# Designed miniproteins, single chains, continued (3), part 3

Each design is a single chain, and the fold is of that chain. pLDDT is the mean over its residues in the fold that is shown.

## One batch from the design tools (miniprotein)

Design m8076
Fold by ESMFold2-Fast:
Structure m8076 (fold): chain A 61 residues (1-61)
Amino acid sequence: SPLERMEELVEKLREAVEAGDLEAMEEYVLELMRLMGGIERPSPRQVALNEEAVRLAQEAS
């Protein structure tokens, strides 16, 4: 499901941030943005996961 994929991507993004892997971070952020953009009515959990991903990316920048 889109929710399960988003949860997986946020976890991978967190690992990339911890490792300082900027290329992996960019790839996971782009995939999350594409996935979120394909959802017409995101659930509160999907919105929260997207907000978490944005926060993680900003923290690493």
Scores: mean pLDDT 79

Design m8077
Fold by ESMFold2-Fast:
Structure m8077 (fold): chain A 55 residues (1-55)
Amino acid sequence: GAMLEKDKRTLEGIEKALKEYPNNEVVRRAAEHEAKKIRNPELREKAFEIIKEYS
């Protein structure tokens, strides 16, 4: 549904930003804030795993 598609788009945006600016604290904090908005628990967990990988 539309909510799942929005969550997937948010996850893709987080990964793209972290790839472009690895080890950047400002980008990491922004990514963590966006990850908290993901309503699907599996996609949210995946987002936090990606954030941890680029930290």
Scores: mean pLDDT 82

Design m8078
Fold by ESMFold2-Fast:
Structure m8078 (fold): chain A 55 residues (1-55)
Amino acid sequence: MIRSAEELKEELSKLSKEELEKALATVQRLMGQSTGAFRRTLAALAAMIEEVLAA
């Protein structure tokens, strides 16, 4: 199984818009509770979800 950013974006695009919005809200909440490297990872995931929602 390829774990590239492109593959992850493709999997995210298979989710409904509602599920993506809920996932984004959850990730943003977790970012508020996290610091350092983990928060940066969550920020990258949030940006990816936003990109899929915009596409």
Scores: mean pLDDT 76

Design m8079
Fold by ESMFold2-Fast:
Structure m8079 (fold): chain A 63 residues (1-63)
Amino acid sequence: MSEEELEEAARHVREALLAMGLSEERAEQIVRETVRRLKEEPLPEGVSLLAYAGEIAFELARR
């Protein structure tokens, strides 16, 4: 996964979290954990990077 793809996923997730009403601090924490998981875990076959990043971030936001 390229650094450019991770940057795009991070921006997409941050925008969505802020739109949901999360604080900048909480959004940054979730973005950081989402990016970490994307680097360490293989992307599921047939799933887009942005969709998968969104799923991780949404699950983290619910906890």
Scores: mean pLDDT 78

Design m8080
Fold by ESMFold2-Fast:
Structure m8080 (fold): chain A 73 residues (1-73)
Amino acid sequence: KAVEYLNKGSDALDAGNYEEAIKYFEKAIELAEPGSRVRVAALRHLSIAYEKMGDTEKAEEYRKLADEEEARL
C-alpha cells in the first residue's frame, strides 16, 4: 500500500537511514495514484531525504515535482 511505504520511509528518515527512506518513498510514489495527496507527500519526503544526503540537485528536482502536483490537487 502506498501509505504503508510512505510511513516506513518516514520512520527510516527519522532514524537517519536516508538511503532506506529513499527506497520506501520511491515505492510509495510507484504505488500512489497519480495526482493523489499521498504521491505529493512521498515526493516531498523524497526531496527531504535527498537533501539530508547532500544531493541538492535531486532534492530540488523532487521539491519542484511535489509543488507542481500539489498545485493540481
Scores: mean pLDDT 83

Design m8081
Fold by ESMFold2-Fast:
Structure m8081 (fold): chain A 65 residues (1-65)
Amino acid sequence: SIEELREKREEYEKKLEELMKKIKEEEAAGKVFSREEAIRYTAELLRLIGEIVQYELQIKKLEKE
């Protein structure tokens, strides 16, 4: 249902917010990220954004039907 898709989108939005907060807190604590760590975090951010976009597109498609 549309409601289930909205709940899944919100779940991934919360995961993205939590990851971004963790990265900011680590930077604020003076952590210097390695290239490998930066790549891993970037890949995870992009994955979460991709999931959010996919659910948003599914919701919009169902709303037009």
Scores: mean pLDDT 85

Design m8082
Fold by ESMFold2-Fast:
Structure m8082 (fold): chain A 84 residues (1-84)
Amino acid sequence: MSISTEEFLALDVNALAAALAAAVDLPRGRAYQLLSLLKEGVREKEEVTEEELRELVRAIGDGLGLPEAQTEGAVAFLLGVLFG
C-alpha cells in the first residue's frame, strides 16, 4: 500500500507529534523533530510506500540518536495511522 505525498504533507504535525510521543514514550519535541524530518524526506516524492516509510523513519531515528525501541515504536505507530 502507499499514501500520496500531498496527503502525508497535509497531516497536522503538532497533533501527530503529541500522539506519537504518547504512543512511544518520547518527548514531544523529539516526536516533532522526527515528523518534520520525515516530511522533508518525502517532499519530492509522488507517493510513499509502507517500506519507504519504514526506511525513512529508521534512518531519521538513527540520525537523531533515538533508542531502537522508540524508533521501531514510531514505525509501528505511523504505519497504523497512515496505512491501517
Scores: mean pLDDT 80

Design m8083
Fold by ESMFold2-Fast:
Structure m8083 (fold): chain A 85 residues (1-85)
Amino acid sequence: MSPEERREIAALLRAYAERLVAAAREAGLSPEALAGVEEVARLMREAARAIEAGDLERARRLLEEAARLLAELKRRHPEDFRRLA
């Protein structure tokens, strides 16, 4: 993966994080579910920074943590996440 490709992927990941939070707010998720989505977005932004730095191992771990947290949020707040779909 080239440095240019890493910057492009990082920018897309940040854009997705922003859209995810915006969509959750617009859908009117509960405060608990919204806080969880904001934490997922934070992990995605940290992963983007790691990708830009070339630390792909750190980025992988952060994205795995974000995916695990998102799965847990869907399990705990199924009604909130149905509104997001």
Scores: mean pLDDT 86

Design m8084
Fold by ESMFold2-Fast:
Structure m8084 (fold): chain A 66 residues (1-66)
Amino acid sequence: MEEKRKEAEELLAKGEEAFKAGDLDTAEEHFEKALKLALEIGDKELVKRTLEKLIEIGVRKIESVV
């Protein structure tokens, strides 16, 4: 469990860095991997944090298309 939690936190950090760089596709991939790990370990707070980041990416992608 602890290793998966650490991996999920590292993926969140990588996703956040990609998001700040404007690389939305890379950020989304990292956040999706973090979400999968958070769900596997049953960490509701980590799931919530990851979903919030994915929503931010989704909003930016929609704004770019419209």
Scores: mean pLDDT 80

Design m8085
Fold by ESMFold2-Fast:
Structure m8085 (fold): chain A 66 residues (1-66)
Amino acid sequence: DDLRQQQEALRVQQQVMEEMREIVKKGVEEGKSEEEIAEEVAKRLGLPMEVAKRLVSRLIEELKKE
């Protein structure tokens, strides 16, 4: 049944997003640059650097918004 596969895919996607947020949060707390955080995300999640940079920039902006 495709519904179970869809639920598993959604959980995996949520886990990946949570891992990415954790990496970004820790990187910001450690005073790392966006470039350094993007490199960590790219290595840990197997993402292209260009994609990692875009996602990290968005997450950093969300964390810094005021």
Scores: mean pLDDT 76

Design m8086
Fold by ESMFold2-Fast:
Structure m8086 (fold): chain A 75 residues (1-75)
Amino acid sequence: SEEKAREIEEAVREAVADVPGVTGVSARVLGNTAHVLIEAESEEAGRAALEAATPAAEEKAKELGLDDVIVRGRV
């Protein structure tokens, strides 16, 4: 649902707020799977963002009753 996607996006955005070089965060829910995309200016920023975002996205997805979450980075 769009509402669940927004809640995951907000949770991830908060988790990466202190990570320099993050340029974008988006989330979609397809069926019971959340797809999160984090855009970063460098591979280092992307890795740091994924480390911070993945636990936050997984916890929020669990709260929302989703079966899975996939977090991806793009430079």
Scores: mean pLDDT 85

Design m8087
Fold by ESMFold2-Fast:
Structure m8087 (fold): chain A 76 residues (1-76)
Amino acid sequence: DIISNLEKAIEAAKNGDIKKAKEYAMKTLEQLSKLNSPLAKEARKKVFEALGYLQKGDIEKAIELLEEALELVKKL
């Protein structure tokens, strides 16, 4: 479930578990890539950008982007 994986990514990031946050974010990205919705494409861009911030150690920005992606996914 896309929502469940994205919620797990956010929770892992908030707990400082960057490895799990990246794992769940990557699973979300793969699931979103299979959808042809404009909302799914926008959510995918947010998740991809969040992965970049997780790699740079900017966890606060990563969480903001993942939360924005979650709101988009809830509208699918």
Scores: mean pLDDT 87

Design m8088
Fold by ESMFold2-Fast:
Structure m8088 (fold): chain A 59 residues (1-59)
Amino acid sequence: MSEKEKEIVKLAEEFQKRYDELMEKLKNAKTPEEKQAILDEINKLRDEVAKKFEEIMKK
């Protein structure tokens, strides 16, 4: 289904962009606390993407 495929592609592109931004922040993090906060953000992003993917698949 073309519309569902477009939503999945858009989700993948947004995920990659946000993930790359978080990885750059992690590279620039100066303290253990900053690194942990960014890792928590990465985990939240993964959960968010998984939830959005499930919502698309339910359509």
Scores: mean pLDDT 80

Design m8089
Fold by ESMFold2-Fast:
Structure m8089 (fold): chain A 101 residues (1-101)
Amino acid sequence: MRPLADLSGLSEETRERVKQLVIRAANRAAEAAEKGDTEAIREILLEAAEEVLGLPGVDPATAAAVARALGHAVADIARALGNEEAAKAALEAGEEAARRA
């Protein structure tokens, strides 16, 4: 499994919280991708990036890296499901979330 981001500078507790948030967001976004719901993908990724940034010790650069990695992961899932529009939405949402962090 490809690493989501370099989280080595964070505490073990914060890394586990980031991991749990990302897994939850990826599962929700994958369900939205199966339905072709590009707006739900955007909302899920923006919410996940905001939650990650709110964790202790997470700086904006780390939150941005996690947001991009999550966008790519959801895009890969959407392509595996044959939905290129959902894949594009996931990449765009990840970049938007990264810019807002």
Scores: mean pLDDT 79

Design m8090
Fold by ESMFold2-Fast:
Structure m8090 (fold): chain A 90 residues (1-90)
Amino acid sequence: SEVASIFYDPEALRELIERLTELVERLAELVGEREANRLLTSFGFVLIAEEVELALENPDWSEEELKLEASRRAAELAIERLERLIKEAE
């Protein structure tokens, strides 16, 4: 839930990063490393957009808190997108 993200669970973030890594490797096997890297580069812009949105909604949050939550949200969005791309490529 949105409320749960406020608690900054680093283990949950680590698990999301591990899942993201697994999906990236699987996508690279299906579409090749070059295309996988091109798609991954686009996720950097998603991270920036999430950080900006969070800063506007939460002006009292520190830069570290914003980056941690933005990273978590960007990772979740990347996982969802990668799972869809893998399903389409299979």
Scores: mean pLDDT 70

Design m8091
Fold by ESMFold2-Fast:
Structure m8091 (fold): chain A 60 residues (1-60)
Amino acid sequence: MSLEEIYLEILERIHGRDPVLLEKARADLATLSEEEKREELLRLAEYGKSLGVEVPEIPA
């Protein structure tokens, strides 16, 4: 699974299936490097964990 796919899955688990939010997030991620995507994913994962959301394993 790509970093983008994991990010969108966590976002959906936190905010629900919001097509506008998910479309914007997908577009924003497309402008980022793989390193920047990883940083954003780690921030979102920590936030999700703080809310009690189950976070998928993030590849190294």
Scores: mean pLDDT 80

Design m8092
Fold by ESMFold2-Fast:
Order: C-alpha cells, then sequence, then structure tokens
Structure m8092 (fold): chain A 60 residues (1-60)
C-alpha cells in the first residue's frame, strides 16, 4: 500500500541519518545511544518518535 511504501522510505532515511550522526559525531558514545534508540523505535514501528530523535540529534 501507499502507507507501507512511505514507512519503508522513512525507515531507510532514518537508518541513513542515524549512520551519518554516528559517523560524524564528536561524541561516539552518545551517537551510539541515539543509533540504538532509533533502531529500537524502528523495530517497534514507532517511526514518528524515531524521526523526532534524529531531528533532535541533528540540532547539535
Amino acid sequence: SREELFEEVERALLLMQAALIEKYSKDPEKAKEIRDRVFKLIDEGNLEEARKLIDEAMKE
């Protein structure tokens, strides 16, 4: 469905952004925590909270 496609695209974008945050972070421990949290939220199907976490991390 259209909804499933949007979820797959959003999941891919969130995973990419989490990887970029980890790669370019000045604080690797914090970046790992953010990545682990994002992965958990994605596994739970909570893409909205995963997006909020990524957006907050990108403000740093």
Scores: mean pLDDT 79

Design m8093
Fold by ESMFold2-Fast:
Structure m8093 (fold): chain A 94 residues (1-94)
Amino acid sequence: MVEKVKSEDVEEQIEAIREAATSPNRDEALKALKEGAKSPNKEVQEAVIDAAAEHPDVEVGLEAAKYVLKNSKDRDLVIKATAAAIDIIGRELE
């Protein structure tokens, strides 16, 4: 596993997602969240949902949650992503 040329460190990926989620650049934040949403790792997908719910841009948060819903087959992640989407919409409505 140490012979792999690219980092597959889950914790490092999660930190990158959290940092991107606070980026004022919409395109940069959305790109990182979409990459995380396609991850086969459940912890990385959970980090994307948490970052989406915390992001101040409603469109970025909703698009990220939508990508998790499209890519995850895990029922718990689908429930969590759906709840995050509802919370994001609620923030826009006050």
Scores: mean pLDDT 73

Design m8094
Fold by ESMFold2-Fast:
Structure m8094 (fold): chain A 77 residues (1-77)
Amino acid sequence: SEQRRQELIEKTIELAKEVFGEKDAENLKKFIESNPDLTEEQLELLQEVIEAFRDIQRGVDKAIELSKKLKELEEKL
């Protein structure tokens, strides 16, 4: 339905803002608006892809934080 499609778009853009920031989320919004043939299933898959990137980003952030702690330990040796 049109309502379901709009809800999926809004949720996908909100998730993209969380993961990639406002500018990339606005670019994604423009892409979706330029492709009205995108199905609900395709929008759901896009949401899953962004969620996978969020999980990767969380892993990278943890690795960066641990690397900073290791560097601080090296400087004290």
Scores: mean pLDDT 82

Design m8095
Fold by ESMFold2-Fast:
Structure m8095 (fold): chain A 81 residues (1-81)
Amino acid sequence: SLLEKAEELLEKARELLEKAKTDEEKRSIGIALASELQSMGFPGETVREILRVLEEGIRNNDIEGAMERAERLVREALERM
């Protein structure tokens, strides 16, 4: 299902973000996640909001909080799709 694919993608992104050593690597992971979500049919507004949340998490060194917010945004978008 779309939910299962999105959850798998978010879990993979979280793992990569936790292992990333530089802000540049973290941004690249965030962009890749956003691109894949867009390819899966998520609304552009949702994708942009997820990118914003991830950028804030990178800036504030709060990847865990950023991923929790991204997961919430994905679930909310799926409820409207």
Scores: mean pLDDT 85

Design m8096
Fold by ESMFold2-Fast:
Structure m8096 (fold): chain A 90 residues (1-90)
Amino acid sequence: SSDDIINLDNNASDSINNNDINNYINVMNQIVGQVSQIDSSYGQQMRDQIRNMITQVNDMIRNNSPIGQIQGFVINNSHNINDIVLQAIA
């Protein structure tokens, strides 16, 4: 692949019925790409958190977890990651 970003697999993306969750995951993938350009312990820490979240979401979708469970997981993790990103960019 020409892109070194974390993506939901094709089946996972198709199975998500909430556009807000899909849009959020796409933003997280973009942030992973941006953070990967930062050669710092802080950037690496953020990258690891985002990568782990996306990996877990992909696993949940592959295991046919209920959409509400996936939504709850993403929302709960998004608060911590968004706070860190906003502080770093501000």
Scores: mean pLDDT 61

Design m8097
Fold by ESMFold2-Fast:
Structure m8097 (fold): chain A 75 residues (1-75)
Amino acid sequence: MKEKREKALKEIGELQKKMGEAAKAGDWEKVKELAEEIIKKIEEAKKEGALSEEEAERLIEEARKAPEALKEHLA
């Protein structure tokens, strides 16, 4: 379980880094794609029990809001 959690968080973190770089480049299409990938990875981790329900829901909400938040912050 813990190893699956570490792997999931590492993969999510890498996608978050890519999303931030895409946002800095103004590639909003890529930002949306990466946000969807992050949500999918969180849902997978939740299904496998690697993330708690509460943690997964928080991360999904952050990922859903991230494109707009990045756009507002960088605009």
Scores: mean pLDDT 80

Design m8098
Fold by ESMFold2-Fast:
Structure m8098 (fold): chain A 64 residues (1-64)
Amino acid sequence: SKVEEIKSALISMGLDEELVNEAVRAVEEGNLEEAIRLLQEAGLSRDRAEEVVRAIKEAIEEEK
């Protein structure tokens, strides 16, 4: 799935797998600010975290 591709890309960049998984879960629950916060904790800037959250949200919506 596109969500799994995004997860794999982030983990391959050296982001913590647990934080990436929690961020994806936060997007699934509609808690976008929590997802941004978790991705920033994983090492992304706010701008990059916001871009990633939008990509994850779009990927989830495409799989419905």
Scores: mean pLDDT 84

Design m8099
Fold by ESMFold2-Fast:
Structure m8099 (fold): chain A 89 residues (1-89)
Amino acid sequence: SMYAQILAQVQALLDRRATIEDPEARDGVDLVIASWLLEASEQLDAADQRALLDQVRALADRVLKSENPILVDAAKALLAQVDAREAKL
């Protein structure tokens, strides 16, 4: 399924992200993955959209702990988009 393919790609990216020693670079990658998942989720049914939006939320919540205020602000904006999407499901 498209959902299973998305999950496999995300897992591969998360495995690569785990090798990044710089916490700021790691948080930046989490935001890129989260943004991609948010966009990809629009093509899925409601149940699979909710599951991907939960993953977007988890990634963005992780970035909220960043010492970089630019990354924190980006994570907050992404969470607002997740909330808006969930309200329509």
Scores: mean pLDDT 84

Design m8100
Fold by ESMFold2-Fast:
Structure m8100 (fold): chain A 68 residues (1-68)
Amino acid sequence: MEELRKEVEKKVEEDLKNGIKRPNESDEVGEEVQEALRNKDLEKIKELVKKLNPYSALLVLDAYEELE
C-alpha cells in the first residue's frame, strides 16, 4: 500500500507541475469505487487504484484510509 501510494503521489505531483488536467472518471467507474469503499474491499481498491488516473487514485486511497 505505502509503495503504491508513493507512486500515485509522484504522478499527481508531476501532473500538477505540468498543468495536466485529466478528464473525470466515468459514472460506471465512480459506482465501482463507491461499492469497493462501502464494502471496505482492500483488494478491489488496489485494483481500481492501478486503473484510475493519478488524482482519482489518490482520492480513493485517502477515502479508504479515512474508513474505520
Scores: mean pLDDT 74

Design m8101
Fold by ESMFold2-Fast:
Structure m8101 (fold): chain A 56 residues (1-56)
Amino acid sequence: SKEKKVEELLKIFSRMTKEEADALFDEMIEQAKKLGPQAKEDIEVIREARKKYEEL
């Protein structure tokens, strides 16, 4: 599910420094955008995970 994917990303990013996490979030969004409209869900998952990470 989308929620499960967000939680899995949060577990990965929580083990990184803020600088490393920010760089990886930016890279993931950029790569997903290159895949086109089919990556809409992936972009939403990445953005939601970033928002929750910043709220920690």
Scores: mean pLDDT 80

Design m8102
Fold by ESMFold2-Fast:
Structure m8102 (fold): chain A 60 residues (1-60)
Amino acid sequence: SMSLEEVREKAFEKGRETVKLMEELAKSDKARASEVRQKLEKTIEELVRLNREGLALEKG
C-alpha cells in the first residue's frame, strides 16, 4: 500500500492536473471536448479515491 506522504503527493499532482484539464476543456472545440471531458472525469475519480485512501491511512 502507498504511504500517507505518497498519497498526499499524488493527490496534489491530480489536483493540478484537474485544473489544467478544466482550462483545456474551456478552450476545446466539439471534436476535442468529449475526449478532454473523459480525461477530466477520470482524473476527478482518481483524486476522490486518493482523498479517501489518505483519510483511511490517517491515524486518529
Scores: mean pLDDT 82

Design m8103
Fold by ESMFold2-Fast:
Structure m8103 (fold): chain A 88 residues (1-88)
Amino acid sequence: MIEKGEELLEEADRLAQRAGEALRAGDLEEAVRLLREAARLAEEAARLYEEAAKEGDEKGKELAEEARRAAELARGLLEKVEKLLEEA
């Protein structure tokens, strides 16, 4: 469970980095696509870490908080980029 959560969070981070590159290039549609997937993966990682924490894995609680923060940041950026896309 923890290992699967780590894989998902690493993939979310890679997608967020690619979204940043798309934003710098002015590709708002690609940035939206990448940020949406990054947020989804980070949310799934948080869910898996929360389940691990419920089963007594103390590290699962800390990792769940980290993953939820990553999902929140990706969603916040997604909302801003979607507004820019509406203005374009």
Scores: mean pLDDT 83

Design m8104
Fold by ESMFold2-Fast:
Structure m8104 (fold): chain A 77 residues (1-77)
Amino acid sequence: SNKEKAEELIKKGEEYKKKGEEALKEGNYEEAIEYYTKAIKYYEEALKLVPDDEKAKKNLIDTSVKLLEAAVKKVFS
């Protein structure tokens, strides 16, 4: 089902988001940007399958904010 496939994509996105958070804590901003970008891609693919999936939308927004944080920290470090 599309719901089941979307849930698996969200799970993979969350795994990359966690890796991004770890890289961010270590000051590895470039690596954090790469992981958050991968997470966003998974959430976007989930939304292609289920366009109104609230969990995917929330994760997409939250991860986009984290990506911006990492990008700003990279510039000003």
Scores: mean pLDDT 90

Design m8105
Fold by ESMFold2-Fast:
Structure m8105 (fold): chain A 73 residues (1-73)
Amino acid sequence: SPREKARELALRHARRLLEAIDQASTVEEMKQIADEHIAELRKEAEKMGLSPEEIERLVAAFRRLADDLIARK
């Protein structure tokens, strides 16, 4: 289902984001990493046939996750 595809994409990108943020030294670098992962997430979601509305919800959820990870560092 589209929700299952979105969940798998989010989990894969979340794992990579967590690893990349853990290795980053500055908030600016962390924000750049988050933006790059969001761009890739959007591209993959589009390739998988998610609707624009589903993609935007996924991106919004991922930005919240990224903000939380950066705040906890």
Scores: mean pLDDT 79

Design m8106
Fold by ESMFold2-Fast:
Structure m8106 (fold): chain A 73 residues (1-73)
Amino acid sequence: MTPEELELQVRAGVILLEVAVLKSLGEATPLAEEAERLAVEAIEIIDAGGDLEEARRLVERAEELLREAKKQL
């Protein structure tokens, strides 16, 4: 695993953990669910040895959506 792959997997994992916490509190919004979906897609790209630039865009978008979801709480 390259340092970039590890960074993106950790960032995606943090998104999934935060969404799981929101779900456990009954606070899952459509934005949080979309962030989860994008984070999973990014992990799948990394695991397949695909385009890390695309994985990075998905992680960045998921982080943006999760930030917006938290503002609505």
Scores: mean pLDDT 84

Design m8107
Fold by ESMFold2-Fast:
Structure m8107 (fold): chain A 98 residues (1-98)
Amino acid sequence: MELAERAEELARRALELAKAGKGREGGRLAAEAGGLAAEAAAKAETEEEKERAGRAGELAAEAGVAAAKAAKDAEGAAAGAAGAIAGIGAAFEAGSEG
């Protein structure tokens, strides 16, 4: 799925930014990645598509948490938290809420 692939790429970039101390920028990319992963999960029709969207969501959540920890201000921490929440939501939707 193109959306899940883009979400994975953005989440990896967000992690790189967080590790470089750019928590605010990393948080914004993590939030975008989480949103794309959620969209991919919602549109997934096959088990493989759902698994890929779920993995993208998990990576976005990890990136969001890392970005929030790297952020020195409340605005950057909020962006990271938004990415983590969106990523968790995507993973949850893809992993079936039974």
Scores: mean pLDDT 75

Design m8109
Fold by ESMFold2-Fast:
Structure m8109 (fold): chain A 74 residues (1-74)
Amino acid sequence: MSIEEVYKKAIEEIEELRKKAEGWPDRETALQMIDVAEALIKKIYEWGKKYDEEKAAKKIEETKKLLEEALETL
């Protein structure tokens, strides 16, 4: 899968998480975590386009997984 496809999928999944988080008791903390992860994914994508697309794609997937795990602890 291209880095563009990985990035697009990650952003779509983050937007789904944001919609779900609006209904959670700890929504303020959850939304902050989601915003930080989205910003990091954008930085990884820009870095990947310049240096290493395969490594960036893996880091985007890892960042998304860490976000999902962190949200489960709330």
Scores: mean pLDDT 84

Design m8110
Fold by ESMFold2-Fast:
Structure m8110 (fold): chain A 74 residues (1-74)
Amino acid sequence: SIMQQAQQQAQDYRQQLKQQLQAEVKKLMEESGPSEEDLTEVAKKADELGRQVNQQVQQKEQQLQQQAQQQLQS
């Protein structure tokens, strides 16, 4: 069904972004210095990236749901 396809696409998108986030955080850790200040900065950037990923997932899920509803109603 269209709704099932939209849900699957949302799940795939979420998994893809999780992998991208993990890779980006790893890169930040590898590029950071060993100081407490550097580690605090990495933690702040990781938190911000996590927030952005969550926002993108929510927006994508809403978009896919809206498109699926439009296809079902149209």
Scores: mean pLDDT 79

Design m8111
Fold by ESMFold2-Fast:
Structure m8111 (fold): chain A 70 residues (1-70)
Amino acid sequence: AKELVEKMRKLALEIAKKDPQKNLTNEEIAEKLGVSLETVKKAIEEYNKDPKVKAIKDRIDLLNEMIKRA
């Protein structure tokens, strides 16, 4: 689960580097990584259950909101 989330993060960074406005859907991530859509959903659920990971995500979301409001 954690290893799959890291692969998803690296894939998202590579895509954002080429086209910063492109967002990958869960279906596209599953296709690119060669896993089922259910596996992707489960990895996201496990990721969100980790309090340390949630805290980092919440901090990034807050920073993005502050940038949008500046």
Scores: mean pLDDT 63

Design m8112
Fold by ESMFold2-Fast:
Structure m8112 (fold): chain A 65 residues (1-65)
Amino acid sequence: MKELERRRTVLYTAASILAAALSFEGKEEAAREVLELVREGEAEKDLEKAIELYEEAIRLATEAL
C-alpha cells in the first residue's frame, strides 16, 4: 500500500511538471491533454488506476517533447 501511494505521488508530480513544461514551450494542446489525465487521476479513488492515468499522461508528454 505505501509503495503504491509513493508511486502515485511521484508520477503525479512528474506528470504535473511535464504539463507545465509543455505549456511554457507553447505546446498548449499537449499540455491540456496531459492535465486532463492528471485531473482524472486525482478524481480516481483506486490507486492502481490513478497510477495508470499518470503513466499515460507522462507517455503523452514524452511523445509531445
Scores: mean pLDDT 82

Design m8113
Fold by ESMFold2-Fast:
Structure m8113 (fold): chain A 91 residues (1-91)
Amino acid sequence: SDAEITAQIKAEAEAVLREFEEIRPELEEFAKKHKDESLLKLIEEGRRLAEELRRLIAADAPKEEIAHALIELESTLTLALMRKWVLEKEE
């Protein structure tokens, strides 16, 4: 049902929000240590996307809008983790 699909998307969105909140302090500390502007910008974008996703969930926005925001946050988190991985390999 539509309600079941919406609940699943919201649950996945909340899981990604938790993952981002858990890893963000480590990513911020790492970015500051390495003075990497690209990683800092990705973290700032992630923060903005997380706030947007929370807003959409709170507003009971259409599931398609929540899903889109979820994908954008996941993509940004993936890029941030990839950037961290590259910087670790350069040590």
Scores: mean pLDDT 89

